# Ledger of designs, part 100: designed miniproteins, single chains, continued (3)

Each design is a single chain, and the fold is of that chain. pLDDT is the mean over its residues in the fold that is shown.

## One batch from the design tools (miniprotein)

Design m11464
Fold by ESMFold2-Fast:
Structure m11464 (fold): chain A 55 residues (1-55)
Amino acid sequence: SAMQQAQQQIAAIYLTVPQSEAERQALIAQLRAIAQQNPELRLGTEALIDELLSS
């Protein structure tokens, strides 16, 4: 399902260590897009964005 695929994408991003600020911003943009397309995943996605921003 689309939600299961979105969850797998979020998990893959969570396991990714950004190697640059540009890569970090790209991951954040991807997470924001996932949250907008999957409102039910918004809370977890926003928590991960906050973690990336604080790293």
Scores: mean pLDDT 79

Design m11465
Fold by ESMFold2-Fast:
Structure m11465 (fold): chain A 65 residues (1-65)
Amino acid sequence: TRILSADITIDGDTLTVKALAEGEPEDVKRLLEDALRRNGFEVTSVEVKQVGEGLYEVTVTAKAK
């Protein structure tokens, strides 16, 4: 699994991470959820989209505590 790019947007107390990944999307999802939780964020949603052959867009939305 490889993360090719990641865009982070903060709007008020809401953090959105949009990552482009190659390989296994479930591994990327778990990694991002764990990192956000360890840094004091509550993960509110996770969306996984296939955007190309072997390419996935993982969008994680989290809220600050």
Scores: mean pLDDT 78

Design m11466
Fold by ESMFold2-Fast:
Structure m11466 (fold): chain A 82 residues (1-82)
Amino acid sequence: SEKETLIEGLKRGIEVLKAALTKLPPDSPLRKELEELIKELEELIERIENGELSPEEARERLEELDARAVELGERLEKELAE
């Protein structure tokens, strides 16, 4: 189902982000933002599982969270280039 596909994708994404988090130094200013993004993705899964969001609404929220992940990645790359 679309719901199951979205949940599987979200869980996979969270594991990738958690792996990235382990590579950041403990004093990284981006660590907190990455932890907050992971938390919001976990909360999105809970809302989908509880039937609070349609698959379409869940996809739109995922798109917003993906945009934040891209921005966070760009900020990481910029800081490493300085």
Scores: mean pLDDT 77

Design m11467
Fold by ESMFold2-Fast:
Structure m11467 (fold): chain A 80 residues (1-80)
Amino acid sequence: SKEDAKLISDEAYETVKKDLIELGKKLGVPEPEKLTEEVLEELKERYREYFASQTDRHPNGWQGFEAQVEMLKAVEELKK
């Protein structure tokens, strides 16, 4: 929720942001100047396609990534 996002420290926010950017780089997405909702959706789609093509699977990998993207979108909305 928006209330939960307000409780996220700047350090925690920057850590999640950095992790998503680094994951995107590993999946062939260049580092964006800003994490817009469009960029976050692109990272989410590339992550989905990547795991769909792999033979090994990670429990909660997709669900964890989706939760991080949604949390980061909520934090971005509150920082307007």
Scores: mean pLDDT 61

Design m11468
Fold by ESMFold2-Fast:
Structure m11468 (fold): chain A 74 residues (1-74)
Amino acid sequence: SEEAAEALRELLELLRYAKFTNSPEVKEQILKRIDELAERYPELKELFEKVKTYVENGDYDKAIELLREALKKL
């Protein structure tokens, strides 16, 4: 959906910002945002769970790549 695609694009920008700043506070805000998005878009819950795991491990590049691939399918 367009709404889900917009949410994923916003999350991508946040992940890029987190990678750039390497801030624990930004990381925590992103983890909360992912949980909110998983609740709002249950059809993407598995995607958000994988993204969350990468973010928790500091693997921002993998999280970004996963979201980019998901956007191509929407």
Scores: mean pLDDT 86

Design m11469
Fold by ESMFold2-Fast:
Structure m11469 (fold): chain A 95 residues (1-95)
Amino acid sequence: MSSLDKKKVKELAEELKKLAKEAGLDIPDSEIREMAELAVKAGMDKKDFIEAARKGAKEKSVSKLASYITGAILRAMADNIPTRYDPKLGDVPDF
């Protein structure tokens, strides 16, 4: 991970920590950092990450928050994977 990516991770982790605190959720700093690192590696935009975090925080559950963020990360990864059209399945990952 580059120095620029480390800065992005820190910014996303701070935003997630604020949202979790506002929602009354106690999430370990290590878990917050891991989610931020995965989002940066997936090429996720800060706005998309914050939107997923806000949606998850509204559920008032650490598990739900993690699920929303993970789902958004997987979506960002899928958007960066070459896709092909399959007549039976529609657009599918080409891997």
Scores: mean pLDDT 73

Design m11470
Fold by ESMFold2-Fast:
Structure m11470 (fold): chain A 73 residues (1-73)
Amino acid sequence: MKEKIEKSIKYLREAAEAARAGDVDKTREILDKGIKEVPGNGALRTLKRLVDEGVAPENIARAAEAAAQWLEE
C-alpha cells in the first residue's frame, strides 16, 4: 500500500510540473504511465480526463499538487 501511495505522489508531482510548464503532451504521458502503475488511484484518471477535456494547464497543475499533498498527509 505505501509503495502505491509513493508512486501516486511521484506521478502527480511529475504531472503538475509538466502542466505548469505548459507541456500538455508530457502531462498526458505521465498520467497514462501513472494510471498503468497505480490503476486504483482515481486522481490520476480524473486528471487525465480533465487534460483530455482541455482544462487549462495551470488548473491541472494545481489539482495534481493538491492531490499529491492530500496523499502525503
Scores: mean pLDDT 80

Design m11471
Fold by ESMFold2-Fast:
Structure m11471 (fold): chain A 102 residues (1-102)
Amino acid sequence: DKEKLIEQIEKLLELNPKEAELLRKAVEKLKLTPEQLEKLLEALKDPEVRNEARATLVNASNEEDEEQALNMVILFLKRLLAEVVNDPEAKKLLEEREKLNK
């Protein structure tokens, strides 16, 4: 249940309504699956990761440019998902492809 997972993340991070709305918009724009949300929730059980997530959402919520605010949250979620869902072979293939294109 995608909605319940988002609610669990919001509660774990102690988000206010503005911060929660930014998280929901980022999740929707990234089209995150329930599996990806479960992996994010697991990663956020780490106090260091949770503190970084809270700081990111607080900073984003203070950004006057809504697009910039949303992008801050999206970049954080992409990085966290890459760290949690990281397939070493997929990462290696992406790095080799990037070298070939540069």
Scores: mean pLDDT 75

Design m11472
Fold by ESMFold2-Fast:
Structure m11472 (fold): chain A 102 residues (1-102)
Amino acid sequence: NPVERARAEAQAELDRFEAELERLAAKRPKGPTLTVEITVEVFDRSGNVVARLTRTITLDLSPEQLAEMWREIVEERKEEFEQLRKEGKANLRMGVTLLPEK
């Protein structure tokens, strides 16, 4: 089932993305607690979204530290994304959104 496979792939990448964010946050000085929404979307060969998963997590970072960490992730993955783009295989997109304090 292609839809079930895409959802399983999105779930695995969401778990990996959360772990990567927590690992990078642990290397930084502890800031105030931020609540962020992380999103993973999986695309078919035509660029249509076939699966989308979101998760809310908390990180002990300032907004500035989160922005710097996001830039680090993007730069590390830039070559991987460029290679996938050249091969026409860019099948995944990740996002982070800062949620308002409650």
Scores: mean pLDDT 73

Design m11473
Fold by ESMFold2-Fast:
Structure m11473 (fold): chain A 73 residues (1-73)
Amino acid sequence: MEERAEKEAEVLGSEGPVKVVIKAVNRDGVAEVTVLDAETGVPLEKPRRIEAESAEAAVEKEIERIKARNEAS
C-alpha cells in the first residue's frame, strides 16, 4: 500500500533558518523522502529511501535528522 505525508520544518542554513517542506511516500515499509524549499519548491537534497513503517514515521525521522544537524551547526 502507498502512504503519503508531509510536514514543514526549519533547517539552519548558512544565512540563517530556512523553511522546508518534507514529503514522504511509503510503499510496503520503504519510504522515499524529499526535502523541498518551502518558498520555491526546489529540492534541497537528493531524495532518500528510508526504511520506515509509515510515511508519517519517515517524515518524523527526517525532522529529527534535521534537528540534529541544526544542533551541530
Scores: mean pLDDT 75

Design m11474
Fold by ESMFold2-Fast:
Structure m11474 (fold): chain A 81 residues (1-81)
Amino acid sequence: MEEELERLGREAEEAARAGREEEAERLAREALRRALGTVSKESLRRAAAVLGESLDDAEEATPERALALLERMEEAARAKA
């Protein structure tokens, strides 16, 4: 898993350096999707509970939903100043 993420990251960087921006973006999104795919649904549910949200659409716990939840957690942490 981690080795595959590292490979995708390197390929994305090489594509960007070669001026293949669309390929670099595609590879970066694939790496992000795989990274988020390793986040357990239990961890996501616990995070949602901290924010007062429900993540019981767990069968649709897509990478996009996990990323949005993570962004809200970061905002909540900053707001507790």
Scores: mean pLDDT 60

Design m11475
Fold by ESMFold2-Fast:
Order: C-alpha cells, then structure tokens, then sequence
Structure m11475 (fold): chain A 87 residues (1-87)
C-alpha cells in the first residue's frame, strides 16, 4: 500500500512539474512567473518525497501519505499557476 501511494504521489508530482513548466512558458507577468516557479518547485519536492518512499526498504504509510499530500499540493499549485498565466 505505501509504495502504491508513493507511485500515485510521483505521478501527481510529475504532472504538477509539467504543468508548472508550461505555466512558466506562457506567463507574461512577474506575478504569474513567480506562481509558476513555485508550482515547479512543489512538483520537484513531491517527486523527491515519493522517490524516498519508493527507495526505502520499509516505507511507512505516514511517509507515503506525506508524499501523496505533496503531490496533490503540487498539482493544485500548478493548475492555479496555469490559470493565472492564461488569464
């Protein structure tokens, strides 16, 4: 279960990173660029946490849930950044 949650966190983090990068590319204001960069960093953090769980020989559900939370947060930040960049 813990590794399955970490895989989900990894996928969400990767999607967040990809959308954040897209937001950086289309952003035309300093505020939109800053928000997009924050989304990229959140995605990287989520990927890092997910990889720590996946590389662990005995991962805990707590670690997997922290990675999943980070992945969800990264995706939400990326969607907000992309919406701001497209506005």
Amino acid sequence: LAKALAILALVLGLIGLALGRLAVRVATTQEAVARAIAAVLAGIGAIFLAELVLESPNPTLEQALEALRAGIDALLLALEALAEALA
Scores: mean pLDDT 81

Design m11476
Fold by ESMFold2-Fast:
Structure m11476 (fold): chain A 87 residues (1-87)
Amino acid sequence: MEEVEKELKEFYQKLINSSDDPEERYKIAEEFKEKFGLPESLTPEAVIAAVRKLILKLNDKAVETMAKHHGITVEEINEAVKFIKEK
């Protein structure tokens, strides 16, 4: 569990340092998916949103807002969160 939290923090730092470049953020998200063995069916946006939810401890309303902003579903974010936590 502590190792997962460390990896999440490192991933989040890479995301905030990506200067809002969507291609760079997607590359970082794909690297994270490979490292955690997440399903290919999870979108980069869902993985990014899941990490933000976990690091920032976002409530349900904030997650819904994030899902709408990224054009993904709350269910996709929750699926990504589940896979990360089961590591």
Scores: mean pLDDT 76

Design m11477
Fold by ESMFold2-Fast:
Structure m11477 (fold): chain A 86 residues (1-86)
Amino acid sequence: KRAEAAALYAEAARLAEALPAEEAEAAALPLGRRALELGMEALAETESPEKLKEAAARIREDADAEPDPALAAELRAAAERLEELA
């Protein structure tokens, strides 16, 4: 159940963000990234390759417009992952 796993990782990432800043950054980022990976894999199982490529292109545009370089890097990685799954 990939969608359930993604939800659990997303919840774990939110809980990790409640920790002191140093602990939060160490735990939350990997958990958030894993939730994105699992969510993208779940989407790939239900959507057409065309839709996945279109979504990836849109996320890449969002990454290019994002002023936070760390968030932009995560969005770019997510777009690349969707393209690989298409």
Scores: mean pLDDT 65

Design m11478
Fold by ESMFold2-Fast:
Formats: sequence, C-alpha cells, structure tokens
Structure m11478 (fold): chain A 58 residues (1-58)
Amino acid sequence: LSEEAALAATRAVQKAIDAGKEGTVTMTASRGDETLTVTVDIKIIDGKAEVVSARVER
C-alpha cells in the first residue's frame, strides 16, 4: 500500500473515533482508478480511542 492511502484511511478513522465511534470501521480509499477497502479495528483503551489493527480487504 502507498503511504498516502494508509494515512488517508487512518485519518478518516480517527475522525470517526473522535465523533464517538468504536468497533470495526470499513474505509474506502481511492488509488488511481481503483478503490481499496480497508478494515480497521478500534477499541477504547483507558478512555482513549486507539486503532488496534488494520488490514486491506480483497
């Protein structure tokens, strides 16, 4: 994955967490003419939302 796609997905997920979201979040990122689906697992740890895993779906 390009660093740009990974950063864009991470930032979008962080914004969702700040809005009070928790659990598994699916994000779509565009790269050229292709769309990538990234699944991120988010948990609240010690009162702070953290990204605990991320992967690209097929």
Scores: mean pLDDT 64

Design m11479
Fold by ESMFold2-Fast:
Structure m11479 (fold): chain A 95 residues (1-95)
Amino acid sequence: AAKKAKEQAKKAEELAKKGDAKGAAKQALEAAYYADLAAKKGDADKAGEAGKEAAKAGTLAAKVSKTGEEASLATGAAIAGIGAAVNAGLKGGEM
């Protein structure tokens, strides 16, 4: 799950660099989903890293968003990535 989360986050970053905000946001949301799955399987360190990468990808998608819909989807992806990292038990001083 953590490996797939990092792969989806990388795809989101590549799509954002191409100006595809909607595609980048969708891939960032998938990265957050797989990061959360990794946390639930007890791979907390890798899940936390994957969640942070998903949050970064969502933030990058928001920066290239041209519409409010794209920006909302991208912001949701960034928040989901942060949530996945927190669920990994890497909040506060351990983040």
Scores: mean pLDDT 73

Design m11480
Fold by ESMFold2-Fast:
Structure m11480 (fold): chain A 92 residues (1-92)
Amino acid sequence: EEVARRFAEGLRAADPDLVATPVPEGKEMPATPGRLQLPGELALIHLGILVATNRPDEAYEWGERLAKTLRADPSELEEVDEPVGGLLVEQR
C-alpha cells in the first residue's frame, strides 16, 4: 500500500538528515522553525492515514519516533491538527 511507501520516506525525514533541510534562497534567514514544522506536517498526515486504515500500532510507533525527533514538541504537531498532536504528547 502507498502508506507503507510514504511511511518509509517519513521515517527517513525523522532522521538527523532532515535537520539539514535545504535553505531557501533570497537572503531569507528565518528558516529555522520551518525545518521542524515541515517534517511535522508529513508525520501528521502519515499518522492519520495509518490510524484510518486500522493500523494504530504502526502509526503510534512512527509518530512517537518522529515526535522525539521534533524534540517532543506537541505544539509543532498541533499547528496542523489538534487531535493528532494530543496523541503524541511526549511519550517517552
Scores: mean pLDDT 47

Design m11481
Fold by ESMFold2-Fast:
Structure m11481 (fold): chain A 74 residues (1-74)
Amino acid sequence: DNRQRSMQYVSQAGYYMSSGDTDTAVQQLTQAQQVSSQVNPDSSRYVSQARRYTQQGDVSQAMSQVSQSGRTVR
């Protein structure tokens, strides 16, 4: 459940990044980080990096980290 919740938040963050809603994307990544840290610390690290890249405007790198996080949680 925490794994599925983390994946759902990560997926939503990707959607909001692609739609240009960076603030909502950061919020979703923050939620993903909180739940993923309870399941897998490595997944939480990728989510943290995605949040950082999103704040820097590097959407390509942020999406890459989001993808890595989703794979690690599984």
Scores: mean pLDDT 71

Design m11482
Fold by ESMFold2-Fast:
Structure m11482 (fold): chain A 64 residues (1-64)
Amino acid sequence: MNISKAERLGLAALLSEKGRGQEASDIIRNQKELTKEEVEDILKRNGVSRAEFEAVTKIVEALL
């Protein structure tokens, strides 16, 4: 199942903060279906916790 728009934007924001601007841009621009498992892998590779990702996603959801 594809991730939500809020999860995609939250992931991209966190990647940009980590200096992964190209990866963040690709996640926004390509809108490729990302599974929850693929998101977990991206978080782990970039040193982002699940809790941090969920907190940012909740903030983004409130803005949508």
Scores: mean pLDDT 77

Design m11483
Fold by ESMFold2-Fast:
Structure m11483 (fold): chain A 65 residues (1-65)
Amino acid sequence: LEEKKKEIRELLRKIEVASEEEQEKLLEKIGEISGVSAESIKRVIEEYGIENTEKWLIGRLELEA
């Protein structure tokens, strides 16, 4: 669980400075870890920002543990 949380945080930080091509790859990787589609993660980032997306994804992992 803690390892997945750390990886999600690191990947989200990379998205902030990544190119469009790298962002797609990073979103897919976060999706694999969280069980959420890359498209859904992208939409949440666009509507609520990266910090709120991190809280949401971490909360989901804790509820499913």
Scores: mean pLDDT 79

Design m11484
Fold by ESMFold2-Fast:
Structure m11484 (fold): chain A 65 residues (1-65)
Amino acid sequence: SELEELKKRAEAISKFSEEEKKELEELQRQGVLAVIQGDEETLAKIQAQIDAIIEKKIEELEKEK
């Protein structure tokens, strides 16, 4: 369900390491700059990178059972 997916994403984000948090913050900063510059290509790339980091964390947590 959508709620279960959101819960998994939220749990993954809450369990990010300090390094993963810094990487996410930097990507979000770059995304804001891309919006200001009207760079839709860079914005799409940044969104994909953020999703990949969250998805990787979900997979790591799933393997813990």
Scores: mean pLDDT 81

Design m11485
Fold by ESMFold2-Fast:
Structure m11485 (fold): chain A 57 residues (1-57)
Amino acid sequence: SFKDKIRKRMKRKGLNPSDQQIDQGSSISQSISDRGIFDKDTSTKFSFVFLETDIEV
């Protein structure tokens, strides 16, 4: 699942993201996928969450 991909990517960088961070990142990505559009709020949250978990946007 997408959550597994996020977790493995973070572990590859030597990080252990919290379940909350994984859930938030997964939720944002799923929202983008479901809507097929990028809202300013979604884009900002996506960038913020992934930067917070040290994932490049």
Scores: mean pLDDT 56

Design m11486
Fold by ESMFold2-Fast:
Structure m11486 (fold): chain A 86 residues (1-86)
Amino acid sequence: SLAELAAEVQRLAEKSIGKPLDEVIAEVQRLAERHGATLTIHRIEKDDKIEVYVTLTTADGQVTLRFIADKKTKKVIEASVSVTAA
């Protein structure tokens, strides 16, 4: 369900701070596969940070994650989640 996906994504986001960005993205990909969600990733690289938007789409709606990682360390420094019901 969208609620179960959203809850798991929220838990993942909360635990992502200080983790390598590539490992966190891999965890989101595994979560999407487990829930049968379609994954889209948009990456924006800036001088000091990397911003990644990950959208997980299901029949019931979408969950969007926004990660900000430090460009030098590649570690997540911010994570936020939004949910849109269909």
Scores: mean pLDDT 87

Design m11487
Fold by ESMFold2-Fast:
Structure m11487 (fold): chain A 94 residues (1-94)
Amino acid sequence: MLTEAGQKLVEAGRQVVLEATGEKLPMGVGAALTGIGAAVQAEILLKKGDTESAGQALIDGGEAVRDLAREVGSERGARLAEEGIEGGRAIKAE
């Protein structure tokens, strides 16, 4: 089961791809794939007991999705990515 932070990054990536049009569509797809990848990586790391690396994966992935959201102009995608980053920081602090 994905973490709440991981779910936020998946939602962020989905929002960015839904709002991406024309020449920015590849950026939207990149955000969706990055969000999924970060969420899955964090889940694998948490199952190994590596909360620090799991939190960092969510932070790094969330920052990448946030940057892509801003390039696409997705305010909602950027907000969801920030929520994922904050969840990653909380996991890393454990």
Scores: mean pLDDT 87

Design m11488
Fold by ESMFold2-Fast:
Structure m11488 (fold): chain A 76 residues (1-76)
Amino acid sequence: MIEKEIEEIKELAKTDPEEAARRLGELALKHLPVEKGIGYQLRAIGALIDAYLTGDWEAASEELIKLAEELKEEIG
């Protein structure tokens, strides 16, 4: 059930944002056309890169949670 996978990703975004980004990308590639799935994966990676550069892991968690909600809506 997609809702459970999204909820797990949102919880991981708070505690393990790198794993949250990986699972978000996998879920997007599984359920969306490849082009859109890659788009979510790159956006998730971008959030991690910003956190490594700025030290703002709270911002990365918030962006990953937002991406998970967007993905849930797009999958339907």
Scores: mean pLDDT 86

Design m11489
Fold by ESMFold2-Fast:
Structure m11489 (fold): chain A 83 residues (1-83)
Amino acid sequence: MEELVEELAERLRALLDEAVAAVGSAERLIALLEEALARARAEGASPSTLAAGELMLEAAKAYAAGDEAALREVAARMVEAML
């Protein structure tokens, strides 16, 4: 279980690294994710979709802060949500 969480945390870090490179900064990525989540909420997206968006935003914030423990915790919550 912890191995799967660590694997997902590493993949999330790699994905966020690519996303930051594409948009120019971690701050810009966070702003884009906040905008997307606000739009989804305004459009009446399902609770499941909003929860997924919230976890991705938390992952991006943990990545930007260099908080590997927080990123691992978000990965654990994502694994739990996929079950």
Scores: mean pLDDT 81

Design m11490
Fold by ESMFold2-Fast:
Structure m11490 (fold): chain A 87 residues (1-87)
Amino acid sequence: SMKERMIALLEEKAAELEKDLDEAQAREFRLLVGLMKWEIRTSDDPLAAFERGAKAIVARMREQGWPEALIERIEAALREVIEEARK
């Protein structure tokens, strides 16, 4: 299903991104990705759930003072996941 493919792609990209995060950033990111996966699984609109989750992750990272270059990289990676899931 689209949900299963989207979650699998998100998990793959999240694992890749975690390699460049410090321990505190990685813990926060895992929590946010976990919440996003749960919303995708339970939503009737997985694309809308993904977009809401991606915005929430970016907003939280800015609130926590993450470097802008890192935020841009994560945002780009999340955009790649949604575009690939649409195929």
Scores: mean pLDDT 85

Design m11491
Fold by ESMFold2-Fast:
Structure m11491 (fold): chain A 88 residues (1-88)
Amino acid sequence: MDEEEKEKLRKILEDIHNGKLSLEEIEKIAKEKGPEFGAAVFIQLVAKLLPTEEDREKLAKELEELAKAGDYEAAYELALERLKELLE
């Protein structure tokens, strides 16, 4: 994994840990701009940070399906789990 990408992952996890980027922020974005938009932003962000294009596309699709079902909590949790795995 690229060192620069790894540093961005650490910063995102730090922001989540500090409450700067949380489920509450996703819900706020979804409420202001539309639920699909809020989920799509997180899908794009997480997908971009995965080491391979196949992994990025696979995760993006899984998150998109959850978002389309209105399950933003599950989408957020899956994204967090994948980010933690990449940082370990």
Scores: mean pLDDT 63

Design m11492
Fold by ESMFold2-Fast:
Structure m11492 (fold): chain A 68 residues (1-68)
Amino acid sequence: PTLSAEEYLSTIPNPSEELKKAMAELMEAVKALEENPTPENRARADEKQRAFLKVYAEEQRRRAAEAA
């Protein structure tokens, strides 16, 4: 992916609290992985990235419906 979680968030003018929370959790998991590259931290980072992308996709669907 060419965009960071922060860059994804910046493309949304008024991000929901759910999206901001998902981004914060992803950033925390990535920081933990960078400090300790254990299988557990990798799994957590992957899980939080998937959760963030899911919330982002739901937000995008909602915004597309509003624009139509």
Scores: mean pLDDT 75

Design m11493
Fold by ESMFold2-Fast:
Structure m11493 (fold): chain A 62 residues (1-62)
Amino acid sequence: MSLAELYDETMKKLEEALSDPSVSHEEVQRLARRVAEAMRSPAEKAKELLLETKAEIDELLS
């Protein structure tokens, strides 16, 4: 998976979290900040942060 594809998937998951009433605004903001950090990071670290964020969102939505 390319970094751009991983970013797109993570953003779609973040939009799902934002729409879910069980996920707090504070949690969504924390996740959004991690995505922003990933996009400012070197590619290897960006990939790790995006995968971590995506997994965390998947757990919250389960």
Scores: mean pLDDT 81

Design m11494
Fold by ESMFold2-Fast:
Structure m11494 (fold): chain A 81 residues (1-81)
Amino acid sequence: EKEKLREEALEHVAKALGVPLELVREAERFSREKIRNQPEYREVVAQINAALEALSPAPEVEAEATEHFRKAAELLAELEK
């Protein structure tokens, strides 16, 4: 059940960014594992978040992208419970 919520969150992020789900899954796994193994990689998460914030959504996809990011955030919050 937690895995289903995680998959849905990652799929929403992939749709919002217009990238394959596998890329999003790899990025998340890389960040988590590198943070655990090497403290220097902890800053990578901050850089990824900064890069995503700098990515301005196109006017034609602004509403859908926002909705996908919001759903992904909600699902990830549920996984942390």
Scores: mean pLDDT 57

Design m11495
Fold by ESMFold2-Fast:
Structure m11495 (fold): chain A 76 residues (1-76)
Amino acid sequence: SADDIIARLHALIDEELARGSTITQMVDRVRALMDEVGASPALKDAIVTAVMLFLAVKSTREELHKMVTRIVEKEA
C-alpha cells in the first residue's frame, strides 16, 4: 500500500541519515526499496530525483519526508 511504502521510505531515510551515508549510498538503497515494492519506473525516478535534490541542497529530514510522502500519494 502507499502507506507501507511511505513508512518504509521514512525509515530508510532516517537510518541512512543517522548512518552518515553518502548521496550515492542513500540513492542505491532507495532504488532497491522501490524495486522491492514493485514501484513503477515513474515513481522510482521521482523518489530518486527528490532524494538527490534534497540532499544536494542540504535540506532537512522533515522536508525530505514530506516530499517523498507527496510523491507516493500522487503516483500510487
Scores: mean pLDDT 81

Design m11496
Fold by ESMFold2-Fast:
Structure m11496 (fold): chain A 100 residues (1-100)
Amino acid sequence: MEEEIEEARKAMDKVIEAAGAEILSRKVLPAKEIGKAFEELKEIIKKLGNKYQVSIYIIPFKTEDGEEMVEVIIAAKPTGEAPEEYYEEQLKLLEELIEK
């Protein structure tokens, strides 16, 4: 069970990294207290504004004592600007190759 949680955590970290997002917060809390994570999410969205895509990832698990827990990860990535700049640069390079 501990190894399964660690593997799920590593898999999630790889997904977040592949999406180009930065992990801003990571915490483990009782499932009943998940509302605290949503309050933190609201504050992060408020601080970053509309220029970032903010995502929440929730990994549910049970302790050996049967207590329901969640690991909560909050991640953010810039919206639109970096991919658009990359595509514009690729288009300019293609245009130069066509003009040769």
Scores: mean pLDDT 68

Design m11497
Fold by ESMFold2-Fast:
Structure m11497 (fold): chain A 67 residues (1-67)
Amino acid sequence: AKEKAEEAIRLGREAGDPALINLAEMAKKYGNEDAAEHALRAGRALLQGDELTAGRHHILALNYIRG
């Protein structure tokens, strides 16, 4: 969880997406592996210009954090 969340924070900074950075920090704080994985995938999709895939993974990560 920690390593994926830290990579997602890095990708969020590269993409200039504060919402993704906050999401990845929450995944790290709560130790949620699924949220961290989806935040990571959202960040990768954003850097590839795939906003639709990024949005889907962002929603999934939020759902894992919120329960």
Scores: mean pLDDT 85

Design m11498
Fold by ESMFold2-Fast:
Structure m11498 (fold): chain A 72 residues (1-72)
Amino acid sequence: SSAQRLLESARAYYQQGDFKLAGQLFLAAARSAVRAGDIELAREVVEQAEEMLGKDHPVALEAQRLLEELEA
């Protein structure tokens, strides 16, 4: 899926040290998963963003907010 490819790209850029682009791609992955109604994939994006960027990082917080709106 589009969201899965964006998530894979986010992880790759994080490993290269491009944290800004990784953050943008994590947000794009979260938005794509939410638009598709894919709760499981949206949850995976949140978990990986929290693990890599930190649970208090703005990107992780926004991904979590998008997941909570989808689950409401």
Scores: mean pLDDT 87

Design m11499
Fold by ESMFold2-Fast:
Structure m11499 (fold): chain A 96 residues (1-96)
Amino acid sequence: MTPEELLERIEKLLEEAKKATDEEKLEKLLDEAEELLDELKRLKAPYEILKRAIELLLEMARIYLEKATTKESHLRAIARILRAIGDLIDLELESS
C-alpha cells in the first residue's frame, strides 16, 4: 500500500469511530489505526502524511475519551491521547 492509501484507511477509521457506540469497537478501530501509523513509519512516509495520521489518531482517541463510561476505558483513552502527543513531539524533533 502507498502512504496515501494508508492515510485514507485511517481517515475511514475515524469516520467509523464517530459513528461507534461500543467502547470495544472504538478500541479495535484505534488498534488498527495505530498499526497503520506503524506501517507509515516503516515506509518512511513524508512528514505531512505522518503528521496528518497522528492528528487523526489523536482525534479518534478524543472520541474514545468522550464515549468512555468506565474508569478503565477513560484511562486507556488518556493513554492513547498521550501516546499520540508523544508521536507528534518525536516527529517535530526528528531532523529530516
Scores: mean pLDDT 86

